# Designed miniproteins, single chains, continued (4): the designs that were tried, part 44

Each design is a single chain, and the fold is of that chain. pLDDT is the mean over its residues in the fold that is shown.

## One batch from the design tools (miniprotein)

Design m13508
Fold by ESMFold2-Fast:
Structure m13508 (fold): chain A 81 residues (1-81)
Amino acid sequence: KLDEIQKRLAIYSIIELAKILGKEIDKEKLENLSIDELSDLLSELYRELAKKVGEDKAYEILDEIIAKFLEELEKEEEEKE
């Protein structure tokens, strides 16, 4: 469902951005956050990344993260739906 997919994408993106920024984030803690809280955290991490590597590179990194997530989502068995 859309809300589940958005939450999964937000968690995936947060974990990947945190790794790049040298921060450790527990996936289980993220699972307990609302979509709004995850979106706020994602925006904060993206702004930190943009400050460190520049906006163009930050956008490239986030685009790659999103593309990878969508590719993995497509590979999930259709029979689960």
Scores: mean pLDDT 78

Design m13509
Fold by ESMFold2-Fast:
Structure m13509 (fold): chain A 95 residues (1-95)
Amino acid sequence: APTPDQVQRLRRAVDAALAAKNVEDGIRKVLEALGLSEEEWTRTERAHAAAIVVLVKKWDIREAAKAAGVSETAIVRMQLMMRGLLREAGIELPR
């Protein structure tokens, strides 16, 4: 189960994605909300952030993959993982 601190970081990440103006802005804001320094912005972490942006904003997977520098398949895989983490954290996507 996620820790209370992990739940708060995920909640901040969802709120950051909601405030995003575009995919690239969303990825940056989500990475910052997750408490990652710029040195920790690996391809994997960018893919996680892009997946959260897509889940929250319903923006195009292709544009998210391009902005994160990963494949569309990587974004789809990360979306499944992020949905699971958000569900375990008790965080509902705004729908």
Scores: mean pLDDT 83

Design m13510
Fold by ESMFold2-Fast:
Structure m13510 (fold): chain A 62 residues (1-62)
Amino acid sequence: SMHEEKQKKIQEIIEESAKKLLEGADKKELVEKTQKEIYEITGIEVPLEKVEEMIEAKAKEL
């Protein structure tokens, strides 16, 4: 479904951002870019704080 496709896309974006964080990307800039990318692709505006939490959680799993 469209909802399931959007959720999967958000997770893919978060995982790529988590990899960039582990490679030494600036966290603040990365979080802002990730929020914008999620919005452009899915139309969903995720709060910056939640985007940061999702990226950090994913980075811990990688």
Scores: mean pLDDT 84

Design m13511
Fold by ESMFold2-Fast:
Structure m13511 (fold): chain A 94 residues (1-94)
Amino acid sequence: SFEEAERKRRENGLEFAERALKALKAAGKGDRTLEELLEEAGDIAREKGASQDEAIEILAELAAAENVPWSPELEEELREVEEALRRERERLEA
């Protein structure tokens, strides 16, 4: 059904975001916003025809390349995104 297909698309998007957040936290670098890093990784992946796994690897490489401590803004943004993803997960499972 349309509802089932829509749920699967949202589920896949949420899973990608969760994995991207985990990769970014593991890299632990940068003063760019999470949105900027995700958008840039997505653009690079699209240009290369990359898989979801490759997009996450690109995100981790971009974060690592910053070679600076995490900004307070980025750290707060990551907490906000983590909470938003948790709420979306709960909503999707309901």
Scores: mean pLDDT 61

Design m13512
Fold by ESMFold2-Fast:
Structure m13512 (fold): chain A 56 residues (1-56)
Amino acid sequence: SSKDKLIAENKKARDEIEAHIEELKKQPPTPQTQLRIGLLETVKGGTDTLIEIIEK
């Protein structure tokens, strides 16, 4: 169903964001890198919230 597909797509996006965060964490800690990690963590949280809402 469209609902199941949307859940799967959001889980995939979350996993890709997590991989990007881990790659950034391997780089030297600069203010720009830390800001980028923070923004990605926020986006990841958004995908988790959306999955929760859809699963209801």
Scores: mean pLDDT 83

Design m13513
Fold by ESMFold2-Fast:
Structure m13513 (fold): chain A 113 residues (1-113)
Amino acid sequence: SPLLTLQELLDLKISVDEAIELLKSMELDELGEVVKSLLIEVLKKKSGEISIGELKKEALLYLGEKHPDIDFLNPEQLLTFTVNGKEYTFTLGEILEELERIILELALKVASS
């Protein structure tokens, strides 16, 4: 199979409803569940279709809204999230790496459908 270019991957459009269902079906560790929860909240504010690039942009904007003190140049900054009434703390670097990983997995699942 031809490899997707980064541009083709970012331009890939996904159904918002299908993306939410795919994310909900993913069995992830605590870090993955935090990022999954964030992506689902971002997607719930949208309708129809969204590109992978727009999803990534909206997720970063939402991180900034939830953490107004966020410094994207400091990967060691600690961020605290509440998911299902439980608090989790991870570094900004861990959150950004896991965000890229989950978005890539979502894009590959859609491209293979």
Scores: mean pLDDT 84

Design m13514
Fold by ESMFold2-Fast:
Structure m13514 (fold): chain A 94 residues (1-94)
Amino acid sequence: KEEILREALIDGLNQAIDFLKKQKPNLSAEQQAIADEAIKLLEEAKELLKNNGDLKEAIDLAIKGLELAKEAIPEYKESFDSAIESLEKAREEL
């Protein structure tokens, strides 16, 4: 159960990071800085998951990263909100 969840979370984080990196050149300098902080938090969450670290801590970092992603790219707020809700539900089941 936990191994499957870690793998699914890593895949989701990779998709979110790739999306933010692709969108970054189209953002203002201020929004790019927020996107960079979001990417950093998502990369930290990913490393915790890969190194068999604390799952709740990794999810909390991922949620924080996605909250910043919403600030950087407000037009995708609904998609980021859905991802955050899924992570919050996963955290409650731990």
Scores: mean pLDDT 87

Design m13515
Fold by ESMFold2-Fast:
Structure m13515 (fold): chain A 74 residues (1-74)
Amino acid sequence: EKLEKAVKELEEVIRELDSLGTFEAQVWAALARIGLAITQNALDKGRITEEEAVEWLEKLIKRAREHLAQLRAS
C-alpha cells in the first residue's frame, strides 16, 4: 500500500517536528498537516489519482525531513 505508507511516513515526520517543541518546528508541522489534508481531500474528491497523491506526499515528506534535519542541526 504505497499511499498508506506515504501517509504514515509523513505523519511520523510531523510527530518528530512536534516533538522538538520549538515555534519554528510547530510552523513546519502545521504546514505539513495542511499539505496532507489538501492531498487527502483532492484524492477523496477524485481530483487527483492515487499515484499523483503518492508523488505529492513523497515531496511533502522530503521537504518536512529537510526542515527537521535543519532544525536538529541548529
Scores: mean pLDDT 85

Design m13516
Fold by ESMFold2-Fast:
Structure m13516 (fold): chain A 65 residues (1-65)
Amino acid sequence: SREEELEALIDQIRASNPAEAEALFSQKVRELQEEIDKAGKDLEVVQQAMEEANRLLAALRAHRG
């Protein structure tokens, strides 16, 4: 489910105009940052959130290039 939700968001970012793509990216990155902050020493949760943030950033950069 989480991977499917991420793939759907990446597809939505790619299909969106630059302003919408940036808004979607910014909102999800804030949610991932809150998850990292709440995870504390749970390295698996932190690693997953960072990997998702990197994939979102790559999608946003590809859309703008």
Scores: mean pLDDT 80

Design m13517
Fold by ESMFold2-Fast:
Structure m13517 (fold): chain A 90 residues (1-90)
Amino acid sequence: SLAAKQKELNERVVEIAKYLVENKDVEKAKEEAEKILEEELALREEVQPPSAEEIAAARAKIPAIAEEFANDLEALKEGLKILEEEEAEA
């Protein structure tokens, strides 16, 4: 069902967050985010079939959204490094 698929996507978002905390691999987090966004578009096509132009426009935004996400993760990763460095000096 669509509800089951949405649950799977939500679980993958949690896994990405956990992966970032555990190993700080922003590149792999970005790759998984792109996959989730593509699957979300497929679900939207099933529920509310948009025009081909709308699908193309939404798909074209995926790289930019994934890059924004990766930039946010990079900033968080840098913040975590600073906090760890201060903790080591305490």
Scores: mean pLDDT 61

Design m13518
Fold by ESMFold2-Fast:
Structure m13518 (fold): chain A 92 residues (1-92)
Amino acid sequence: SSAAVAARPDLPAEVQKVEEEIDRLIEEEGLPLPEALEKVAERLEKEGNDKLAEIAKKSAEVVRKADAGVQEPNLLEEIGKWQAEVQAWLAA
């Protein structure tokens, strides 16, 4: 269940912080999701967390393409690759 997963000690703290920061940017600053993701990615990149920054940037690109109404057949493949990378990183 979601509650049990959220309580897992092996869940990376940085992922939780990213989720929390995105939520705060949307709630406090009123930013759209892709802009919030881009801000978080820039901070992560400056901190040297390039893996998580790359995931956040790819997430922002996917959201932006979807929001802009881009109907590319490769969009589903890009989303799938991004989700697989996130799952692989969480499993590591």
Scores: mean pLDDT 67

Design m13519
Fold by ESMFold2-Fast:
Structure m13519 (fold): chain A 100 residues (1-100)
Amino acid sequence: MEKKAEELEKEVEKKAKELEDADEEKLLEEIEKAEKLFREALEALRAGDLETAREKLREALILLSAIYIVAKKKKNEKILKYIEERLEELRKLADELAAE
C-alpha cells in the first residue's frame, strides 16, 4: 500500500478518537459535514478539477470512516447503514477519479 494510504488510516484513527465520546447529535453534524465535502468533490469532478475532487473526497472518506468506527462501537444502526451507503458512493466516485 502507498504512503498516502498509511497517512489516511492514521487520520481516520485520530478522528475516531476525537469523536469517541460524541453523542448521536454530534455524529449527525459530522455526517452533514462529510456530505458537504462529498458534494464539493462531485462538483469539482464535474468541473474537471481532479486535484480538488481528490482532496475533498479524501476529507469526506476520513470523516465517514471515523464516524463508522464510532457508530459501530455505539451500535447505532441508523448511522451505520447511512455510512455504508455513502462509502459505496465514494468507491464509485474514486473509480471515476482514477482517470488516465
Scores: mean pLDDT 76

Design m13520
Fold by ESMFold2-Fast:
Order: structure tokens, then C-alpha cells, then sequence
Structure m13520 (fold): chain A 95 residues (1-95)
């Protein structure tokens, strides 16, 4: 549990540091370690899966982010989608 959380937090710090605009080799290199950690701990598996999806989401262009949200959250209000996209953009800008 603890090691898996540390990996997710490290990956998140990496994303904030890099100001990701697209797929980065450094970010992709971190994914297998996080996924492996999730396999070792069933209790954290769902949390890590959501964290990985969120991190992948942040690195996508705005059009892909909107499409992803509509696919996975079809009942989401337009205002909610816009808020999430604004938060993702703010996270990228914080690096």
C-alpha cells in the first residue's frame, strides 16, 4: 500500500514538474512501475487505476480530454466537464 502511494505521488510530482503538453518518455517510463504496484495490492488497485487514468488524462490535449470525459461520464453536465478541464490545465500550468 505505502510503496504504491509513493509511486503515484512521485509520478504526480513529475507531471507537475514537466508541464506536460503531450506524451513524454519520462512519464511513460513511470507507468509500468505504478501498474506493477497496483497488481501487488488489491486494496489499492482501484485507487491506483483511477490515479493512472487521471494522470493519463492530464497529459492529453483538450479535445481528447473532453472526448474521454464524455465516454466515461456520459451524464456529466457541460459545466462539470469544463471545470475538470480547467483543473487539468491548471495542474499542467503549475509546473
Amino acid sequence: MEAAREDVERYYELLLSLSPAADHPEIEAARPAIERAAFEDEAEAERLRRAIELLEFITQPDEAQRAWLLEHHPDAAEAEIDRILAQAAALRASA
Scores: mean pLDDT 55

Design m13521
Fold by ESMFold2-Fast:
Structure m13521 (fold): chain A 87 residues (1-87)
Amino acid sequence: ELEEKVEKAKREVEETLLSLGVDEELAREAADVVGKAIYASKVPLSESELEELIKRENEIIEKLKETLSDEQLKAINEAISKAMKEF
C-alpha cells in the first residue's frame, strides 16, 4: 500500500518534470529523491541519512535551475515541500 503510493508519486513527479522540459535522467533522479522524502515522512531516518537526502535534494535543485525558469523551479520546490509535510 505505502510502496504503491510512493511509486505513483514518483511516476507523477517524473512525468511532470519531463513535461516541463527536464531531461529523463534528471527527472528520474528528482523523482527518486521525492520518493525517499515521502517514505521518510512515515519512517524516521537516521541523522546521517537525512543529511545525505538533503544534499541530494540540493544537487537536484541546482541541476533543475539550469533547465527551468525561476518561476517553474519555485513552483516545483513549493509542491515538493507541501507533499513532504503530509503524513
Scores: mean pLDDT 73

Design m13522
Fold by ESMFold2-Fast:
Structure m13522 (fold): chain A 51 residues (1-51)
Amino acid sequence: MVVPVTDEEKELAARHLANLYKQGILTKEQVENAAKKLGIPDDLIKKAEAE
C-alpha cells in the first residue's frame, strides 16, 4: 500500500483497510495500527466499514 498524501488517497486507503477487515484478512487492531501508521483518521475507517 502506497502512503496516502491527499484526502482522496486517504479515503481509498481507508476503504481498502475496511475491505480487508470485512474479508477477515485483518483484525480490528491491525486495521487501527495500519491507519495510525499511514495517518488515516479513524473516522474514515469507521465510515468505510459502515458502507
Scores: mean pLDDT 75

Design m13523
Fold by ESMFold2-Fast:
Structure m13523 (fold): chain A 63 residues (1-63)
Amino acid sequence: SELEEEYRRLVEETLEKGRELQKKIDELKEKGDPRYPEVVREGMEFSLEMNEKVAELHEKIKE
């Protein structure tokens, strides 16, 4: 179904973006970049927001 495909795609995109973000965080850490803690916080906030969207779509599907 369309909603199930959207849910699966959202989960996959979230995981892929999370991995890219982690790589960026690692690079900033190795450089000793002062932006490191800010990017870590942004990544955590992004993850929390995506988890909320995933949960919302899941509720919609199981209706």
Scores: mean pLDDT 79

Design m13524
Fold by ESMFold2-Fast:
Formats: C-alpha cells, sequence, structure tokens
Structure m13524 (fold): chain A 83 residues (1-83)
C-alpha cells in the first residue's frame, strides 16, 4: 500500500542523509568504496519502488534516485582528493 511504499522511501532517504553526514569524516578508501556500493544499492531499491509508485510517491522515488546518484559523485570526488 501507499503507506508501506512511503515508509520504504523515507527509510532510503534517511540512509542517503546519514551517508552524506558521515562522508566528511571518512578518509579510508575502502570505506568510501563501501559507501559507493551502499549508495548504488539505495538507487536500485528506489528504482524498484518507483515501478510500484505513482504521483507523489513516484516523485519521492525519483528524488531518492537523484540524491543517491549525487552521493556517488560526491564520494568519487572525495576519493580523487585522497593522497
Amino acid sequence: GDADLQAQLDALAREVAELEAELPSITDPLKLIGYILRAIGIELDAERLLKQASGDLAAKAQAVIRDARELVKKILAKLKELP
């Protein structure tokens, strides 16, 4: 149902926010690679939920997909800045 879809999307959005909040403190390249894999997993989960969603829920799923993709770009940029 819509409430279940919304709860799943809200959980994915929280995961993205948590990873973004942690990112400045991470200097281990292996941990950063792990964060990329987690962000890709969030994108794939949001894409799966998007197939079941319409209207506002579809917009929320698309926002999570976008935010997860932006997170991957931020992590890759941080990896390039490491010595």
Scores: mean pLDDT 88

Design m13525
Fold by ESMFold2-Fast:
Structure m13525 (fold): chain A 69 residues (1-69)
Amino acid sequence: TFEDVANKAIDSAIKAFEAEGREEDVKRLRELKETQSPEAGVQAVDELIRRYREETGRLPLIEVILEPK
């Protein structure tokens, strides 16, 4: 379901941003996941991915997980 995919994306984002040392972003994503707002969580992940690309010029590992296989 969308909710299952959204939770997977949020968990993957938390792992990736923890590895990058982005503790504030990790905290926000965890809070959104706890409020049962998967749409808000996915939007936050998408915006963090865009910001990461702007700052680093690279694609985060999270984006690979969201691609259809």
Scores: mean pLDDT 66

Design m13526
Fold by ESMFold2-Fast:
Structure m13526 (fold): chain A 75 residues (1-75)
Amino acid sequence: SIEELKELKEEYLTLVDDAIEKVEKVNPELAKKLKKIKEETEKKLEELIKNNASLEEMEKVIKETEEKIQKLVDE
């Protein structure tokens, strides 16, 4: 349901926000890059919800976001 997709979006973005806040205290430059990734991901998830996408499509975007974050941290 759309309600489940919205809940997943909110839960994931809340976790990302918490991580950004913690990172910003030790690495403000990395936090800025994470904020950009969050903004891009939020827009993608909002488009999926608007288009009645599947839960699997939402999870795929989240997975791709986690991979982007991991690559950025590994740099």
Scores: mean pLDDT 84

Design m13527
Fold by ESMFold2-Fast:
Structure m13527 (fold): chain A 105 residues (1-105)
Amino acid sequence: SREQTVTLLENQAVKAGETAVAEVTAPFAAATVIVLVEVDKDGVTLTITVTPEGQAPIVATATSVGGLAGLQVGPVAAGTRVTVSVTASEDTTILRLEARFISDA
């Protein structure tokens, strides 16, 4: 299997109810894409939306534990633009937002 992690955002402050948005192009055909967000607080409710181009948005709501929340999506074709949006319930800093692309080939 081939795996590649892309950092989308680092050290971005987000106010309660505001949305941070990032885009990435899939580097290869991925069976799985893992979106991970790390925030500076536990107990923040995060709404994570992942929209591969030409597909319906996939939405998950997660509460941060150890500063981490995530969502798994896929499959995604090579060269597909993937939009990731994160809305926070409280003022927080997104320390890191990453997308991990995993091939099953």
Scores: mean pLDDT 86

Design m13528
Fold by ESMFold2-Fast:
Structure m13528 (fold): chain A 75 residues (1-75)
Amino acid sequence: SLGLDPAGQAIFDRLQALAAARGKTVTPETSTVEVFRLMGEIFGVELPEDVPDIPLGEALKDPEFGAELLKMEAS
């Protein structure tokens, strides 16, 4: 397992589903910068300047990271 809590796992599953719907693949090893770029392309929003460049599976251990991704969807 990725060592995620249920909320982090749910966010990961959602990101995989959103990517797959667009013919893209997201894995725990995908860079957070690439994830934010994908979300920006899907929802037509600009990337934050301070996005860390770390593996998605590591980033999802922090609840604040999931909150920032959800802000892009809400835009």
Scores: mean pLDDT 76

Design m13529
Fold by ESMFold2-Fast:
Formats: structure tokens, C-alpha cells, sequence
Structure m13529 (fold): chain A 97 residues (1-97)
């Protein structure tokens, strides 16, 4: 697996989330965001296990995802959940680039 394939899967996950977000309640959107971050965690683990990223890059992604999950759970508005999720995707893409 290449970095390009992993980045494409991450972007697809982001696109699905943003397309669905306007029709969801706050609680549904939080659950969907956490599910999306769990997908990013799985992709980061695959990238690490296949030697696409270093252990340091993998740990950095895991730390970002953990922080973002806490922020999503604490969010009071749908706009906050969307912002946190998209900012998280951008940070993960930056590390994988």
C-alpha cells in the first residue's frame, strides 16, 4: 500500500462525513465523527504495519486522534464537530504527506 492510496481513503471518509453532516442531529454527528476517526486510526495502523509511515508519525497521528475525540465529545454545536473533524483530517494528511 502507498501513501497516495491511504490519503485517497482518508479524503473519501472526509467527503462522506461532510455530505451527511447537515441532515444529522448533534448526537448523531458526534457518533459519525468518532466512527470516522476510528477509520483514520485503522488506516494509520495499516500504514505503520506496512512500513509506509514511521513509528513516530504513527504515534503523532494517534495523539491527534485521541485529542480530537475528546474535543468532539465536549462540542456543543454541529459546527464545532464539523470543524474539529475537518481540522483533524487536515493534520493527519499533513503527517502522511
Amino acid sequence: MTRDIILSLIRMNESVFNTSAPSMSLDELKAEAISGLDTLETLARIAYEEGVISEAEYQQIMDILAKSKQQINAAKTKDEVVRIFNDTVEQVESILS
Scores: mean pLDDT 86

Design m13530
Fold by ESMFold2-Fast:
Structure m13530 (fold): chain A 115 residues (1-115)
Amino acid sequence: DPSITLDSSPEEIAKVPFEVLLSTIEALKIEAEDYIKDGKYGLAATYYATIAELLLILRKYKGEEAYQKALDIVGKSAEELIREARELRKKAIEDGEDVGAELAEKEIKRVEELR
C-alpha cells in the first residue's frame, strides 16, 4: 500500500486514488480502536483526528458522495471524530501521556484549520 505522508498538503492527499484513501481510513480506524483498548489515548486521538482530516479532504476534493461512502466505513462524521479526538486527548493528559497529548493537539489543530 502506498504510504500517505502526514506532512502532505490536502491537495497532494486528494491526488491519491479514492480506494487507497478508503483503505487508509479503514486501517487507521482499526489502529485507533486498538489504541483505545490498550489505554494509549494520545495515539488514539491522533488517529481519530487524521481520519477526520481524510474525511474532510474527501468531501472537499472528491465530493459529498465520496464522503458518504467513507462514513459507511468509519461509522462517525468528521465532526464526531474531532469531538472524540479532543476527549481522548484529555484522557491522555490525565494519564500523563504528555508526548501523545502534544501530537494529538497538532493533528486536531491541522484538521480544525481544514474545516
Scores: mean pLDDT 82

Design m13531
Fold by ESMFold2-Fast:
Structure m13531 (fold): chain A 65 residues (1-65)
Amino acid sequence: IELSEEQIEEIARETGVSRETVRKAIEIFNENKDKPAAEIIEEIARETGLSRETAAKIVRLILSY
């Protein structure tokens, strides 16, 4: 998935997470897009230090675009 800078800013605003962390989450999502959502959420949480709840919210927002 390719997201615009505007969409990245929207996700950052909705989650309270920095744009830099959102970009990292999108990279992890794109690298793992063939895996179940639960595994993607866990990988994002582990790599970024975010809670599973916040990682799940980011994934949900990515999928809404």
Scores: mean pLDDT 81

Design m13532
Fold by ESMFold2-Fast:
Structure m13532 (fold): chain A 55 residues (1-55)
Amino acid sequence: SADVKELEQQKKVLEQEVADLKEQLLGAAPSAETKRQLEEKEVQLGLVDIKLALA
């Protein structure tokens, strides 16, 4: 369905954002703000995974 395709696209974007934030945290000056953003994106990714499992 179109909804599943949209969720798969959202998941791909969130996975890339999580990967980028994790890479930033491995840098010379990781920030608390970057860590908070990572936690928020991981929650969003988990919600998308639940929606995909229920579709």
Scores: mean pLDDT 82

Design m13533
Fold by ESMFold2-Fast:
Structure m13533 (fold): chain A 65 residues (1-65)
Amino acid sequence: SKSEENRKVARLIGRILREIGDLLDEIIKETGGGIEPTKEIKERMEELNKKALEEIKKFEEELKK
């Protein structure tokens, strides 16, 4: 049902937002608000971006069924 799908979307969005929040906290902590992110933070950003895109794609494919 659409209600069940909406709950899945809410959980997915919540998970992604928490991971983005954690990454932003790391960036602020590492950069002090003005320094370029470290290589480690940049790599984590790329990893999270890829993960988020893959999760969105899976969800889109599930909705087409």
Scores: mean pLDDT 69

Design m13534
Fold by ESMFold2-Fast:
Structure m13534 (fold): chain A 56 residues (1-56)
Amino acid sequence: MEKLQRALRLGVERGAISAVGDTLMENKDKSDEEKFEAVVKTLREVGATDVADEVE
């Protein structure tokens, strides 16, 4: 899923790598769509709202 890959890349570039990694581990058995939604939520929670807005 291209949106998930882009959200992961931009989240890492913003310095949210640990938070995004934790979210992926918690959602490891879920679909790419559910992982994308979880990553966007995590980005908003850690203050990377500009990245979350860009990938939505």
Scores: mean pLDDT 78

Design m13535
Fold by ESMFold2-Fast:
Structure m13535 (fold): chain A 68 residues (1-68)
Amino acid sequence: GAVSEEQAREIGEAAGVSAETAERGVQSVLDAVPGASGEEAARLMLEGARRSGSMSLAGAYAVIRLSE
């Protein structure tokens, strides 16, 4: 997968969703930003999730940061 089980779990806990939903969210970010690493996407998703408590906002945050 694009991320480890541990990374997916941490993102899911921060966003209030399952680890499976979090992993799919990271994959969607990678699909939106060609050339981004799974590790960078997972880190930014976790940052966004911790700040917002939302998977949608975490994904938007990651896409914006990876596109800079």
Scores: mean pLDDT 83

Design m13536
Fold by ESMFold2-Fast:
Structure m13536 (fold): chain A 67 residues (1-67)
Amino acid sequence: MSPEQRAEQLARSLKESGLEEEAAKTVKTHVEQGGSPENARVMADALKLLGKNELAEELKKLAEEAE
């Protein structure tokens, strides 16, 4: 599955569950603890698709800093 397809699928799931902020916090914590920045990039793209631009930008910056 492409990163774009993963982001779209995640965006749909997050919108249906209402867990956008909680999922973003989980990914942020994971990256801060040395986890893969790829998940933060996918989450940022998903949040951008949902119009959560500020939260998406925060996660993109975190992913770049973790690389």
Scores: mean pLDDT 77

Design m13537
Fold by ESMFold2-Fast:
Structure m13537 (fold): chain A 82 residues (1-82)
Amino acid sequence: EIARLEEEARRNPEREAELLSRIFQIAYQQGRYELALEYGKRLLELVGEDDPAALLGVAYALLQLGRHEEARKLFEKAVEAA
């Protein structure tokens, strides 16, 4: 599932942001927060640090991993970007 979406992202660079977002959602729903964080950071790098949805995604993954201070900083950035 994730491997298929990763392959689609490689074949369709124009859709990379959508596909990375979908991979993030799947990993997060599976409780694989470290994997979700990896794809969320890749999405954030691609769409920019002023995208509130990408910032929120990464912040929630950090929160689930117990990295509260890093999560708080990204939540603050997401509020400012909105």
Scores: mean pLDDT 81

Design m13538
Fold by ESMFold2-Fast:
Structure m13538 (fold): chain A 55 residues (1-55)
Amino acid sequence: SLEEKLEQAKKELNEKADRLVALSNDPTATPAQVDAARAELVKAYNEYKKLKEEL
């Protein structure tokens, strides 16, 4: 269902946010790794927003 897809998208969003936070606090992380994690977070957020608006 659309509700199940929204729950999965929210879980993905939270996982991508947690990864970005972890990389931002890791002194061995490169700027490229942080940028890639940020791009994944933006992608997950856009998918979540789209699904939420369709509900």
Scores: mean pLDDT 85

Design m13539
Fold by ESMFold2-Fast:
Structure m13539 (fold): chain A 67 residues (1-67)
Amino acid sequence: DLLEKIKQYENVSVEEIVRKMKEDIEKTNQAAIALSKFLEANPEFRKVWPLTEKRYFQLLMYFYDNG
């Protein structure tokens, strides 16, 4: 379950996520592409988990670590 995996980032601040992502710009770009493809393939995801700014970065961090 993707939502259970994303919960590991619940206590990570947006500032910490952004700082980590700046350390590897290419990996961040690949994570953003993976996130975009995921949202295109799963249009209903936004209805069950509405994307706030914090949630967007948590999801992006998931793809950064797992993409």
Scores: mean pLDDT 82

Design m13540
Fold by ESMFold2-Fast:
Structure m13540 (fold): chain A 94 residues (1-94)
Amino acid sequence: SMMEKLEERVRKIEERVAKELGISVEEAKELMEKVAAGEADEEEREKAEKLRYLLYGPQAKVAEKAKKENKEDIPEEEAIKMIEEETEKLIKEL
């Protein structure tokens, strides 16, 4: 139940990011897979870099905050809440 709720929140973050970039979650996944396979052109790589920044930038900021506060373990629910907040902040800066 708790894990299912956390997975739903992660899915909503992914949907929010994809929507702001004007693509579907499925299209975002296909783009990321194409880049990982080395099959993307330069424009596709630049778009994937922006997508990675929006998807993983918030997570990296949360990890950096944890390190500064000398916290090795953040509860998963707290970490996801912080990622949601940093994602919305990052989207507003676009």
Scores: mean pLDDT 77

Design m13541
Fold by ESMFold2-Fast:
Structure m13541 (fold): chain A 81 residues (1-81)
Amino acid sequence: SVLDQVELLLEQARRAVEARDLEAFEAALGGLISLMKELSPEERARVYEEVLELLRRVGEFAPEHAAALREIVERQMAELE
């Protein structure tokens, strides 16, 4: 299911943050963004909050990178309204 794919990508994103692997994190985030349109508004809001927490953690070791990715995520979320 789409939700199973989202949970797998969130786990991949969490692992990438733990490993400080920006390339792996961006790949997982790209996958999550592509699936956002397939989610209900409630599911999308929940995933968005988890993504924001992961971006906060990325900001601890790559603040400029986290800021750029946050802008991309916020722009994509606005386009889905």
Scores: mean pLDDT 86

Design m13542
Fold by ESMFold2-Fast:
Structure m13542 (fold): chain A 64 residues (1-64)
Amino acid sequence: ELEERNLALHEQAIEDAAKQGNKAAVASHIAHLRVLDPERAKELAEKYGISEEDVEAALARMRA
């Protein structure tokens, strides 16, 4: 229920950020999605050309 709502919100945010060419925002939303659903996050990372290094950098920024 709450997890499904969170997944939908992150997917919409990823699409919007991708349309704007904001790669950092796309990586940040994928990093959040990895905590909820790592399999789906990997699929979206491949779709939008986001590397594991990009996701790790986004996670580091969220901690700092």
Scores: mean pLDDT 75

Design m13543
Fold by ESMFold2-Fast:
Structure m13543 (fold): chain A 60 residues (1-60)
Amino acid sequence: DALRALAEAEADRLSALYQDPAFQEQIRAKQAELDAQFAQTPDDAARQAMLRQALLEILA
C-alpha cells in the first residue's frame, strides 16, 4: 500500500522499525484510516500530502 511504500522509502531510518510487526500494524491501521479519507479526496497531491503527514504522525 501507499503508506507502506512511503515508509520503505525512509528505509535507512526506518528499516529496523519496518521489520517490527507492531510498527507494520500501526502502518496498516493508519492506511485504513487514510483509505476512508481518500474516498472523499479525489486530488492526488492532497492524498500524497496525507500519506506524508500520516507517516510523520506514526514516527512522532
Scores: mean pLDDT 71

